# Ledger of designs, part 55: designed miniproteins, single chains, continued (3)

Each design is a single chain, and the fold is of that chain. pLDDT is the mean over its residues in the fold that is shown.

## One batch from the design tools (miniprotein)

Design m10015
Fold by ESMFold2-Fast:
Structure m10015 (fold): chain A 84 residues (1-84)
Amino acid sequence: MAEAEALIQEAERLAQEAARAYDAGDYARAAELLRRAAELLREAADILAAAAPDDPEAQALAEGLRRAARELEEEARRLEELAK
């Protein structure tokens, strides 16, 4: 679905921007960008799960996106500690 794909691509761009913020020592900005990326991945997962509830491949992709969002949120928490 084009909308879910756009959200995933935007999340990837935000994650790349977060990496640049981290390299610059701006851990607070990096954490914020990772949290925004996680939100977009959850939205994409919800769209995919709703569009194809009986498709096991779509459900597996949605679950994968939710796991990726959780990993980004955990990394954001670690970066928030570094930001102090």
Scores: mean pLDDT 86

Design m10016
Fold by ESMFold2-Fast:
Structure m10016 (fold): chain A 66 residues (1-66)
Amino acid sequence: ADPTPEETERNARIVRLTRQAIEAYENGDKETAERYLDEIAELAGLTPEQRQALRDGIEFAVEKAK
């Protein structure tokens, strides 16, 4: 089934925050990126381990995109 309106809104917020976190990492602003990761973890209900994996994945992707 298609996502509910609530799921669509939550997913849109997560996408926006993820883009902002990537941009912050690209600019070397790790503190700002960390704040966006905290908001993503809260919205998506991530465990601390999943949040760390997301952080590591974004940092790795930014390094590879150079």
Scores: mean pLDDT 79

Design m10017
Fold by ESMFold2-Fast:
Structure m10017 (fold): chain A 80 residues (1-80)
Amino acid sequence: KPSQEEIDRETKAALLIIKAAVILLAARPGSPYTPEQREKARELAEKAIDYAVEASRNPETADELLKKAEDYIKEAEKAL
């Protein structure tokens, strides 16, 4: 059975992926944002997903990767 620390890391990664998915939905056609804002937000959100997924697979570097994912999500939110 995984440790509580491992469960907490996996939960954090999952929540970051969900946040990125919400940003991707907000950046879809029909939103009030410009095409440039949507493209930037999508690129940043996709990078956040990649880092969060990598963190779930690499416990040794998980904290650094989750921090990168969080930073990309914040930048994506600022783009909108």
Scores: mean pLDDT 82

Design m10018
Fold by ESMFold2-Fast:
Structure m10018 (fold): chain A 59 residues (1-59)
Amino acid sequence: MRLYRAIEDFEAKSPSELSVKKGDILELLEEVGDRWWVAKNLATGEVGFVPKSVLEDIS
């Protein structure tokens, strides 16, 4: 699977967005555009849109 780490905190502004804390490990599910990805936060099990700018590849 493709794993990413959050390098910054991000707070969801809508129910479709995913909140992350710096250091969280996420699984990339879909690259939906240039700015946003669909990911699963492995700590919470939640799925949603997250800005790709707050993620680093650790795969």
Scores: mean pLDDT 83

Design m10019
Fold by ESMFold2-Fast:
Structure m10019 (fold): chain A 68 residues (1-68)
Amino acid sequence: SDYELARRALRDIVEKTTDPEKLKEEMVKAVKQLKAAGYDPEAILRAAREVLEEAGLTDFIPEVEKAV
């Protein structure tokens, strides 16, 4: 599903990016790219929210959600 594909892509970014500011930038870029590629916006939002919550990065959620 779009949700599972988005979740894997976004989780990979979180696992590979240690700098918080760069992580936010990469997440915003990734959700924009997924939307441009035709992924379901609701699936992207659910995936991004869940990945950020699991990582303890809830402060990033509003900016990342705005990018979808």
Scores: mean pLDDT 84

Design m10020
Fold by ESMFold2-Fast:
Structure m10020 (fold): chain A 97 residues (1-97)
Amino acid sequence: MELIDEGMKKFQEKDYDGAIELFEKAIEEVEGKDPAALAYAEILLGKVYFKQKDYDKAIEAYKRAIEAAKKSKNESLSEKLIEEAEKNIKEAEEKKK
């Protein structure tokens, strides 16, 4: 997905606002069409919020990723995405303390 690649580039450049905009556009394009891609884009959005220390928004994005992953028919991919999102939620919860 071109928007995801561009968003990851912005994230690596520490342009977090640019990364958020691109990942939000990617989410709009895949919503209702590709649950696994939606879950992945939500995980990436959560990672950007985590870098900004907005742990509440990061946790919300990871929770949306889990719900999206559960709708995927690819059980192996869904399981991996849920595991990553749950791990990231735990890390964000620890940072809020």
Scores: mean pLDDT 87

Design m10021
Fold by ESMFold2-Fast:
Structure m10021 (fold): chain A 56 residues (1-56)
Amino acid sequence: MTLEQRAEELLKELSKDPKDSKAIARFVAVALELAVIHGKTETAKEFLEKADAITK
């Protein structure tokens, strides 16, 4: 499974329970790995913006 696929699955979990602190923590970890280790900063930013919209 790719990190992008994992991020998408975590977004689905957050859409069901926006206050799931464990799902939020896992999502942030995946976004950081995408940005810092894989240099996919734009992809990580897009996923973070989607998560922010769901948790508001």
Scores: mean pLDDT 78

Design m10022
Fold by ESMFold2-Fast:
Order: sequence, then structure tokens, then C-alpha cells
Structure m10022 (fold): chain A 66 residues (1-66)
Amino acid sequence: GKAMSEEEALKLLYKYYKENPEKFEEELKALEEAVKKGVPMSESAKKLYELAKKAKELYEKGEEPK
């Protein structure tokens, strides 16, 4: 098979945020700054950023990846 499914990646990112919220937020902010500055990103990096944002959104809502 190819790399980890999006669902599995989202669950791992959610767990990482739950266990290390400050570090996760710092890393997510670095990705947001890169996007804002127009830094070229691979499709994998863009997808990671999207999933990380989704993991944070779920945690803030008190929900888990389904």
C-alpha cells in the first residue's frame, strides 16, 4: 500500500495535539507562516497542513476523528 491513509494520519495528528498542544501549535504556526509567505510546498506538505488544521479544529470542539 501507499503511505498512511488520511484517516490514520488525522488520528495520529489529533493524538499528538492532545499530548503536546503547545508544541503542535508552534509547528502549525510555522506551517501557516510558510503558506502566508508563499513558500513552495509539496502536495504532501500541503496535505499535512490541512490535516493538522483539522486535528486542531476537532480538539477545540471536543470531538475525535471519526
Scores: mean pLDDT 76

Design m10023
Fold by ESMFold2-Fast:
Structure m10023 (fold): chain A 65 residues (1-65)
Amino acid sequence: STLERFEARYDPNASHAEQLALATQALAEDPRVSPEQIREAANALLDNPDASGEERLAILREILA
């Protein structure tokens, strides 16, 4: 799923900018995801850089719903 690809691209050792790029790339690979949803997901990561995997998935599910 799109969420699984987003989560799989997350690397806690990567810089915030690198994580943003990887996550955006994973979302852009799914034609069902709009550019607006990609932007919202990117902003959610920026707002919650210390979020747990569970918390990130909850935020992304809301955006991608």
Scores: mean pLDDT 67

Design m10024
Fold by ESMFold2-Fast:
Structure m10024 (fold): chain A 74 residues (1-74)
Amino acid sequence: SLSPEEKLAQWVASFREMATSLAESDRARLTDAQFRELLEAMRRWALSQVPAEDRPAFEPRLEAVVAEVLAEYG
């Protein structure tokens, strides 16, 4: 079984893959505002998929991924 840190790392990696895939497939058809809103909606959705006790550790890592994707594709 995975440690809590290993599970958190896998959740972050999965979210990064989803956010990057969205950017690569859809960025050109979205406005800057739409792209930011869609990434924020994905971040909120991803946070809702994990147990409440894990959200405080997961949230800042998701925010970092959103910032990285916006820096590269925004």
Scores: mean pLDDT 86

Design m10025
Fold by ESMFold2-Fast:
Structure m10025 (fold): chain A 62 residues (1-62)
Amino acid sequence: AADAVRRAILEETRRLAKEQSPEEALEHGLRMVRASEAAGLLTPDQAAETRREIERIVKEAA
């Protein structure tokens, strides 16, 4: 469950970085991680790891 949620967030972040901008991708990705953690779909550690992966994707796209 958590792996599927993380994969979906990271795939959407990559798409938005290409289709919109790195800034929009970062904002959207971070909102999705926060919402997923609040909903209990990600643990705090999984949320932190996913945030680091989002930041890496955005840095690579910039």
Scores: mean pLDDT 83

Design m10026
Fold by ESMFold2-Fast:
Structure m10026 (fold): chain A 79 residues (1-79)
Amino acid sequence: DGLDVVMEAFRRAGEEVADRLERQGRRDTARRVREAVERLLEAMRAGDQEGALAAGEELRRAGVWDELVDLVGRRVREA
């Protein structure tokens, strides 16, 4: 369904962003991004709006939210 497509897109986008950060030597940021994406996916699966907003805010503070949203949007449109 649509939620599964969006969740898979976030999982893949999170992997791409974290891999890029690791290649750039930003390992601590990469770990935080992986953890925040995992929390976001868990919240989405549970229907936990508060948890999803909190995870999204962590990704915004890490400076990667816009990149993640762009990657997710492209993947969902191509699905």
Scores: mean pLDDT 85

Design m10027
Fold by ESMFold2-Fast:
Structure m10027 (fold): chain A 94 residues (1-94)
Amino acid sequence: GPEQRREALELARRALRLAREAKKEAMKVLKEAGDDKDKILRAIGEILRAIGLEEDARLLIREIEAGGDPEEMLERARRLLREAEELLRRAKEL
């Protein structure tokens, strides 16, 4: 229903914000890594994952706005939010 669509949109937008924050954190680690090859590779990996989640969140927002199934959109938004929260946690631990 309309409430599920509104919740899905809010969660998808939150996932997008967290993915962007995770990317900024990982990019900061990359800039500060110096010659630490392992840290550089881990930071690059997290940046690439963050870019993927940003794209997934943007696509989901467009699908919600285009009238996708509210229940399906809500489940996808909940999944993306969990993935974005985990990605941000990992980026902060780099």
Scores: mean pLDDT 90

Design m10028
Fold by ESMFold2-Fast:
Structure m10028 (fold): chain A 58 residues (1-58)
Amino acid sequence: SEELEERRRELAREIAEELDRVAREIALELVKKGLSTAELLSGSEEEKKEIEEEVKKL
């Protein structure tokens, strides 16, 4: 039903947002402990830059 589909969408969005948040927190903590962003990310250069900029603000 419509209500169930809306709840699934909301839950999926909340989970995706929480996973992004947790992944960034873990990446920042690992970089602080002397691990390079290259070791943490197999993603694009933009993703590496974003994490490096966040580390720079700490």
Scores: mean pLDDT 67

Design m10029
Fold by ESMFold2-Fast:
Structure m10029 (fold): chain A 64 residues (1-64)
Amino acid sequence: AKKKAQILNAEGVALALAGELEEAVRKYEEALKLDPDYEEARRNLARLYRDLLKKPELAAEILA
């Protein structure tokens, strides 16, 4: 499970770098579904919402 979460997080990072922001969100959410304590995936998802998708309220919800 943890290794799969790491792969999903890495896929999310690659998608975000490619500009596929909605797909990146899905990969980070899948990683967190497998490992809810995955700090890196949670931070990456929050940063995507705050900085790129301009949804700071969703970023705050994830980081709360």
Scores: mean pLDDT 78

Design m10030
Fold by ESMFold2-Fast:
Structure m10030 (fold): chain A 72 residues (1-72)
Amino acid sequence: MAEEYRKKAKEYEKQGKYNEAADWYTLSAGLYRQEGKLDEAAEDYINAAKSYEKAGKTEQAKRFKELAERLK
């Protein structure tokens, strides 16, 4: 379930493991998108982008921000 992946992302984020957090947010967003829950998917892509940015992965962050915007 997408929500369980989101929970894992938040746990990694609390630990300062931003790469892992971003990966779990991305998986959660993909599942929400598959379920047709585009608002939840967009939110998790934004959270993935923020986590990638904190991890120093600026290109990944930009890509996921653009993906989230496209879902609206």
Scores: mean pLDDT 84

Design m10031
Fold by ESMFold2-Fast:
Structure m10031 (fold): chain A 70 residues (1-70)
Amino acid sequence: RKEEAIEHLRKAKEGTPEEASRHATKATALLLDNKKVVDLINKALQARQNEGPEAGRELFEEAIKEVEKL
């Protein structure tokens, strides 16, 4: 589960806007019990939409680090 969630977050980090949304949704479904990570994923999607790909990238990277700690 953790490895699958990390893979989806990596694809969301590097993908197109549509791919980022799709993969972030799949990662969120795998991590529903971890509100902190879910909140980070949602913030990453918002940052990517409002501030651009690099802003979202940093937040997705933080989400990946939090999943690795689980």
Scores: mean pLDDT 78

Design m10032
Fold by ESMFold2-Fast:
Structure m10032 (fold): chain A 91 residues (1-91)
Amino acid sequence: ENEKIIEELEKLIEELKERAEKAEGEIKKLAERSIELLEKAIEAIRKGDKETLKKIGNELGRLLREARELGDEELAYLLEKALSLIKKALK
């Protein structure tokens, strides 16, 4: 289960990198911050660190709200997928 979650998160990181390359300003910063958090989430999953993973989920939830406020539907969708995977890893 966790191995599949890590693979899905790695795919999301690549999609976020593509989004960041095409973006500017606040959206680019948001995508870059999301990449950092997902890389930390993968490490937390590998270590079984559920406390760190929960904190990362909370931070991603804040970035998701900001993406929605900026009207970036693609970034919001990627962050929704990431949060779903993190919730699955926390079960």
Scores: mean pLDDT 87

Design m10033
Fold by ESMFold2-Fast:
Structure m10033 (fold): chain A 57 residues (1-57)
Amino acid sequence: MTMAEFLKLDYSEAAAVLREAGVPVSDINAALAALAERGKKTPDAELEEEIARWKEE
């Protein structure tokens, strides 16, 4: 899914997507905040690529 599509999800849906992508439950809120900022700049980017980039940090 694209970052723009991800930003349209509510909290429970977004958290479920991040858990499926392997983000630890303790990091969900930090990941949501970081990905929301990234998605505003790159709405056409793939969510999986942005999650992978965030995990490298």
Scores: mean pLDDT 78

Design m10034
Fold by ESMFold2-Fast:
Structure m10034 (fold): chain A 111 residues (1-111)
Amino acid sequence: MKVVLVIGGVDPEKLEEILREVKPDIVASASTGEDAITVKEIAEKLGIPFIRVPRLEDIEEGAELIAETLTEYGDEVYILYGSSEEAQRLAELVAEKLKEKGIETELIQVK
């Protein structure tokens, strides 16, 4: 099962293009507030199930919790992240923890 994880704010048009190409079984958001709403609306438009994954202030604990959550949904994860250093760092940590769990993981930076 294919999962797309979105971290932070990403361009909505580019997100829609990537989701149309990847065709994930589920979209997960680690974004806050309005960014999470944007991801949900695009997923709903494309008929893809949406989940919100927990965001913790501790980046290491947050990455572990996200990785554990996503292992219940799929064996292949595409991580989409914006241009911020915080989003990139979280994306890299989540990818590391997913790979340790044997999950196929790809990182995609969305500018």
Scores: mean pLDDT 83

Design m10035
Fold by ESMFold2-Fast:
Structure m10035 (fold): chain A 61 residues (1-61)
Amino acid sequence: NAMKQAEEYLKKGDEAFEKGDYETAVKYYTQALRYYIQAGASEEKIKEVLGKIKEAVDKLP
């Protein structure tokens, strides 16, 4: 189930981000994005995940 995988990776990305592990957050958010696209998620959800990726990337050294 692509939607379930997307939600799981989004949660893992959020957890990594809160721990300050921005490299891991980017990896999990990118996987979440791929599964959301595969699942036919809304444009709003895709924009949300892209925003999270951008925020995590901006925190990288």
Scores: mean pLDDT 88

Design m10036
Fold by ESMFold2-Fast:
Structure m10036 (fold): chain A 80 residues (1-80)
Amino acid sequence: HMSKEEEELLILKGAEIEARLKYPDNPFEARREVARRRTQLDTLSEEEKQRLIDIANSKTIQEVLDEVAKRLEEKAKKEL
C-alpha cells in the first residue's frame, strides 16, 4: 500500500514530466502547470492519478531533462 504522501509525490512527478515535455523552451510555464496540478490533487479521478503515476514510473527526471535538452538543441538548429 502506498501512503498518501508517496502517491501525491508520484502524481506531481508525473505532472512535472508531462509539463516539461509540453513546454521544453518555457520552464516558467512548466512550473506554473505543475503548481496548478498541485491545487487540483483532491479533484483528480483515480484514472488520472494512475496515468500520472505511470508517467512518473516510466522515466527518471534525468531522462526527462536529457529529452528537453535534445528538443531545445533541435529547435535551435532549425532556427539557424
Scores: mean pLDDT 76

Design m10037
Fold by ESMFold2-Fast:
Structure m10037 (fold): chain A 72 residues (1-72)
Amino acid sequence: SKEELLEELRKLLEELVKKGIISEEEAKQILDAVENGDGETVDRLITRLVSVKGAVEEAQRLGRLAKEILEL
């Protein structure tokens, strides 16, 4: 369900904040963009994870989960 996928997304974002990969503000921006169906903003924010932070695996995990939610 969308609710279960959003909970998984929140947990992943919390993990990335704890690891210092993203800020709480960046996590909120990603969550808000996914919840609003704003795929363009999601793509921009995830691309920044790779280009600025080198977080390739984390960006791939986020991208897969965000895509599943956006396709609902």
Scores: mean pLDDT 84

Design m10038
Fold by ESMFold2-Fast:
Structure m10038 (fold): chain A 62 residues (1-62)
Amino acid sequence: MEEKEKAIETAAEFLRSLGRDEVAERVRERAREYLKENPEISLEEFKKKVEEIVKEEARREA
């Protein structure tokens, strides 16, 4: 759980470094929701999902 939360925060920090604070919040919400729906997901699979969410939200915001 802790490592998966760290993956979410790392993605959010990356987006904030790009000045995309609103996108960072959306990614955090979506990633946490996905984790609640899929608690048995592996860390590696979750990191890939977080990266996918980041790309989707960044494209929609642009």
Scores: mean pLDDT 78

Design m10039
Fold by ESMFold2-Fast:
Structure m10039 (fold): chain A 65 residues (1-65)
Amino acid sequence: SAEQARLDATRAALDDAWREALAAGDEEAVARVVELLRWLAEAENAGTPAEEIEARVAAGVAAIR
C-alpha cells in the first residue's frame, strides 16, 4: 500500500541518518535517531496515520542535522 511504502521509506531515512551519525561519531545524533525509531514503532502500534509519522520523523531528522 502507499501507506506501507511511506513507512518503509521513513524507516530507510532513519537508518541512513543512524549510519551517518555513527560514521561521524556523534553520540547525541545516534541517541536522537534511536528515540525517533522507538517513537515510530509506538506510533505505528497506536494507529497513527503514516502521513503524521512521516512528517514528524522528517522534522526530527532535520533537527539532528
Scores: mean pLDDT 83

Design m10040
Fold by ESMFold2-Fast:
Structure m10040 (fold): chain A 74 residues (1-74)
Amino acid sequence: SLLEEAREVIEELKKLYEDPSLTEEQKKRLLEEIEDLEVALYHYEQNPEDESARAILEREIERGKKLIEEVKKE
């Protein structure tokens, strides 16, 4: 489900954030995406019939996945 995917991406971002080898710039990018994704998830949970809320959440999930891949590549 979209909710499960969003939560999985948030958890992976949070796990990456705890990595002590990351630069401060990488940590800042991870925190910003965690916040954006949590806000998008909150709005979708409040209004699951809202097409705009769904589209924003889907976009943030993809942004989160891309950021995870980028950070893992150094």
Scores: mean pLDDT 87

Design m10041
Fold by ESMFold2-Fast:
Structure m10041 (fold): chain A 80 residues (1-80)
Amino acid sequence: MTLTEEEKELAREVAEELLRALLRYIADLVGLSVEELLDLSEEVRERVRKALSKRFSEKGVESFLREIENIVERIREEER
């Protein structure tokens, strides 16, 4: 069973809201602003990795960091 196009669009909208909430949650958890988190310096990456590794697997944390990296790249492309 696959989702209909309407269901996929709704799922995308929900995913965007959840992603924004997740970014704020992670920023708060690490003690950073969302803006600082999106800067994604090596020090920020280490703080995120350390904070999340207590609750999530190393594989999960690395996947999350890759998603954040992709988001940062998209934002930087929007600025160009």
Scores: mean pLDDT 69

Design m10042
Fold by ESMFold2-Fast:
Structure m10042 (fold): chain A 80 residues (1-80)
Amino acid sequence: MTAAERRGEEAKRQAEKMKLSKETLLKGINAIALEAEKIDPELGEKLRQWAKESESLDIEEVYEIYGEAVAEYMRLLEES
């Protein structure tokens, strides 16, 4: 497991522990997308699409997507 993957898994765990709402998770994914877009516009668009698709998913699935979004952003920062 990479450092980026561990950070994503930790972010998911913290969000679940804090019982963050689906609305808060979607705002978080969109905020990550906005920051990612400044470095990699393609990743930013991908993450915005994930947030849009997450609107129709169960909260458990949104926690998974939130963790993956954090992992993708951390990978981008490590490669930049």
Scores: mean pLDDT 84

Design m10043
Fold by ESMFold2-Fast:
Structure m10043 (fold): chain A 67 residues (1-67)
Amino acid sequence: MEEVEELEKRLAENPDDIEAQARLVNAYLKLGEREKALEVAGKIPDTDLRGKFLKGLETGEPVEVEV
């Protein structure tokens, strides 16, 4: 999936890009790749934002975020 590859490249160039992190978690959730989504979500330093993505992983649905 091109979207995931693009976001992975973006994060490789700018690891602190919170928007790219959030988009990548949602992209993995959309693909059903929960383990990869968990790994990316777990690296998010904001506890509230991280919790929202972990909840999304439980339900299998993407979450909207304001960053």
Scores: mean pLDDT 70

Design m10044
Fold by ESMFold2-Fast:
Structure m10044 (fold): chain A 64 residues (1-64)
Amino acid sequence: KLEAKQEMLKLVSKGLEAAEKGNLEEAEKLFTEAAKKAVDAGIMSEEQGEQFKKDMIAEARRIA
């Protein structure tokens, strides 16, 4: 649903900002919350959410 998608994108944006500041622990928490929000809202399957989390954490480590 629209609200959950917007919340997910906001969490992703905050996670990327944390990664840019070198705060990988905060970035990982935010990406984990974004994936859970997407799965709970039916935007992603549980498997897709886990893959999304892994991909975003890998990207955060690349940025930091």
Scores: mean pLDDT 80

Design m10046
Fold by ESMFold2-Fast:
Structure m10046 (fold): chain A 55 residues (1-55)
Amino acid sequence: GVILEVAAHDLGLSKEQLLEIKRRREEGVSLRELGEEYGLSPAQVSGAIEAVDLS
């Protein structure tokens, strides 16, 4: 949806990368580790997951 597209654009990521971040978080990867891998803050990773959940 539009929320996922806006979040992807704002973070400089693809929609597929946002979906992968959510999947890896569900697998037990920490917000910090995901942030370090994708160049995001833990708060931005949390926001990305929320955007996926709202889409």
Scores: mean pLDDT 79

Design m10047
Fold by ESMFold2-Fast:
Structure m10047 (fold): chain A 75 residues (1-75)
Amino acid sequence: MAEELARKAVEYARQGNETAARLYAGSAIQELVDEGLSVEEAERRVLETVRREAPDDEVAIRAVREAAEGLRYNL
């Protein structure tokens, strides 16, 4: 689940849809947090997936970091 959401974040980032990329990145992180991971651990795992799929996509990487930051303030 979380890996598929992370892949969707990359797909939307490639399309230039930063809002959707951030939404799916946040959903991927939340899924891992719901499975018992910390936000920091979840961010790391989602970044691993994003960098594997699109290592040079700064939009996708930024979307993950911004989503994780938002979740840290609400957790």
Scores: mean pLDDT 81

Design m10048
Fold by ESMFold2-Fast:
Structure m10048 (fold): chain A 65 residues (1-65)
Amino acid sequence: ADPAAELEKGLKLLEEGDIEKARKYLEEASKGTGGVAYGAGVALRYLDQGRVEEAKAVLKQALAL
């Protein structure tokens, strides 16, 4: 799977409020390498803390690279 596409899907699901499905796509994105995988991992940590808006910001930043 394309890690960037998985991250985009995760971000879309967070915007729609589906946190559990978003986590699954972000877990797949985090298995890759580079900024996309790193961003997905950081976003997952924010979601573990209930910090959804910060998770979204990290994912938007990773996609803007």
Scores: mean pLDDT 83

Design m10049
Fold by ESMFold2-Fast:
Structure m10049 (fold): chain A 57 residues (1-57)
Amino acid sequence: SAAEEARRTLEALRAGEISIEEGRRRMEEVMSQIPDPVVRALARAELERAIAEREAA
């Protein structure tokens, strides 16, 4: 599901398994498959939070 793909992508991004650019690319692809605008907005917020955490480390 798109939600599971989003979760896996965010986990990989937070773990440093993928680059920030790759994480953004994968999340944009996943978000394009999410019909609920609220769920899509939450996914985007989680992506930006994960990126901020990576840049602060």
Scores: mean pLDDT 82

Design m10050
Fold by ESMFold2-Fast:
Structure m10050 (fold): chain A 79 residues (1-79)
Amino acid sequence: MEHTELGKKYFAEGKYEEAIKAYSQALAEDPNNREALFNLGETYKAAGNPEAAALVYQHLLERFPDNEEARAKLEELTA
């Protein structure tokens, strides 16, 4: 939880590299952390890496197939 909140803080500040590190640490502790996966995808997109964002959203959908928000984000990136 701490690393996910830290990632959100860095994301809000536009510190995308720090946010990616924080979310990656959250996922190292809990690979099924849906919030960290979603926010990692959002961070890659904001950092100008839509391919990395798409891969993260695909990973999220493999773990959480009913996540409509992640599906919408992936469709947006692949349209």
Scores: mean pLDDT 83

Design m10051
Fold by ESMFold2-Fast:
Structure m10051 (fold): chain A 92 residues (1-92)
Amino acid sequence: GSESAGILIDAMRRLQKLGAKVSARLEGDRVVLTADGVSEEGRRIVEEAAERLRRLGDTAQVTEEGSRLTLTVGGLSAVGATAVVLDAIGLE
């Protein structure tokens, strides 16, 4: 289903509402979501999204560097990955 894309789009919108600067890029077969200026609540949103994606059989890895969080996701369909990237562009 479109569930994996929906999880990422929801997480991006929630992070943006908290004032984080959100971007998404397609890196080969993976979606890379980056959030800058993340609060502790924003960190929980990213970890929750990663956990939900893993339950669907996707790969999801969270890395932290200062106030920047990066969520790297594998296993989305090409259509789902494209939808996530296009939604992130709409947040800019």
Scores: mean pLDDT 83

Design m10052
Fold by ESMFold2-Fast:
Parts: sequence; C-alpha cells; structure tokens
Structure m10052 (fold): chain A 76 residues (1-76)
Amino acid sequence: SLDAIVEELRRESEQIKADAEGILNRLEQAVKAGAPRSEIASLSTAAMIYASLLELAGDKETAERFKKRIKEIEAA
C-alpha cells in the first residue's frame, strides 16, 4: 500500500533529510571540483529522488528547498 510506504517515509524522515543534505553537499563539491558529467548526473538524480521522498513524507518545504538548490548548483 502507498499509505504504508508514506508512513514508513514519515518515520524515517529525519534520516532521509540527513541523507539528502549529504548528497547535496557531495553534488556541490563535485560541481566545484569539475567532476565527470556522469558523476554529477548521478548525484543530481540521487538528490532529486531524496527530495521527492521528502515531499511524499509530507516535508514539502524542505523538498522544495532541496529542488531549488539542485537547480542552482546545476546552473553553476
């Protein structure tokens, strides 16, 4: 059930948020260091997935902040 998955995501929300912050920091450092396009793409994809999980868990504000930060990092 999707509702059961959402409840699990809510219980894990702080860990998901911490993991998302870690991926965003890795993405920012990868872009600044001129990492390969494949690495940047993988980190951007992972960051977007975690942002979507936070939105599904009900933390829409943090999800939107993360999505905005991903776009800003990619534009650099």
Scores: mean pLDDT 83

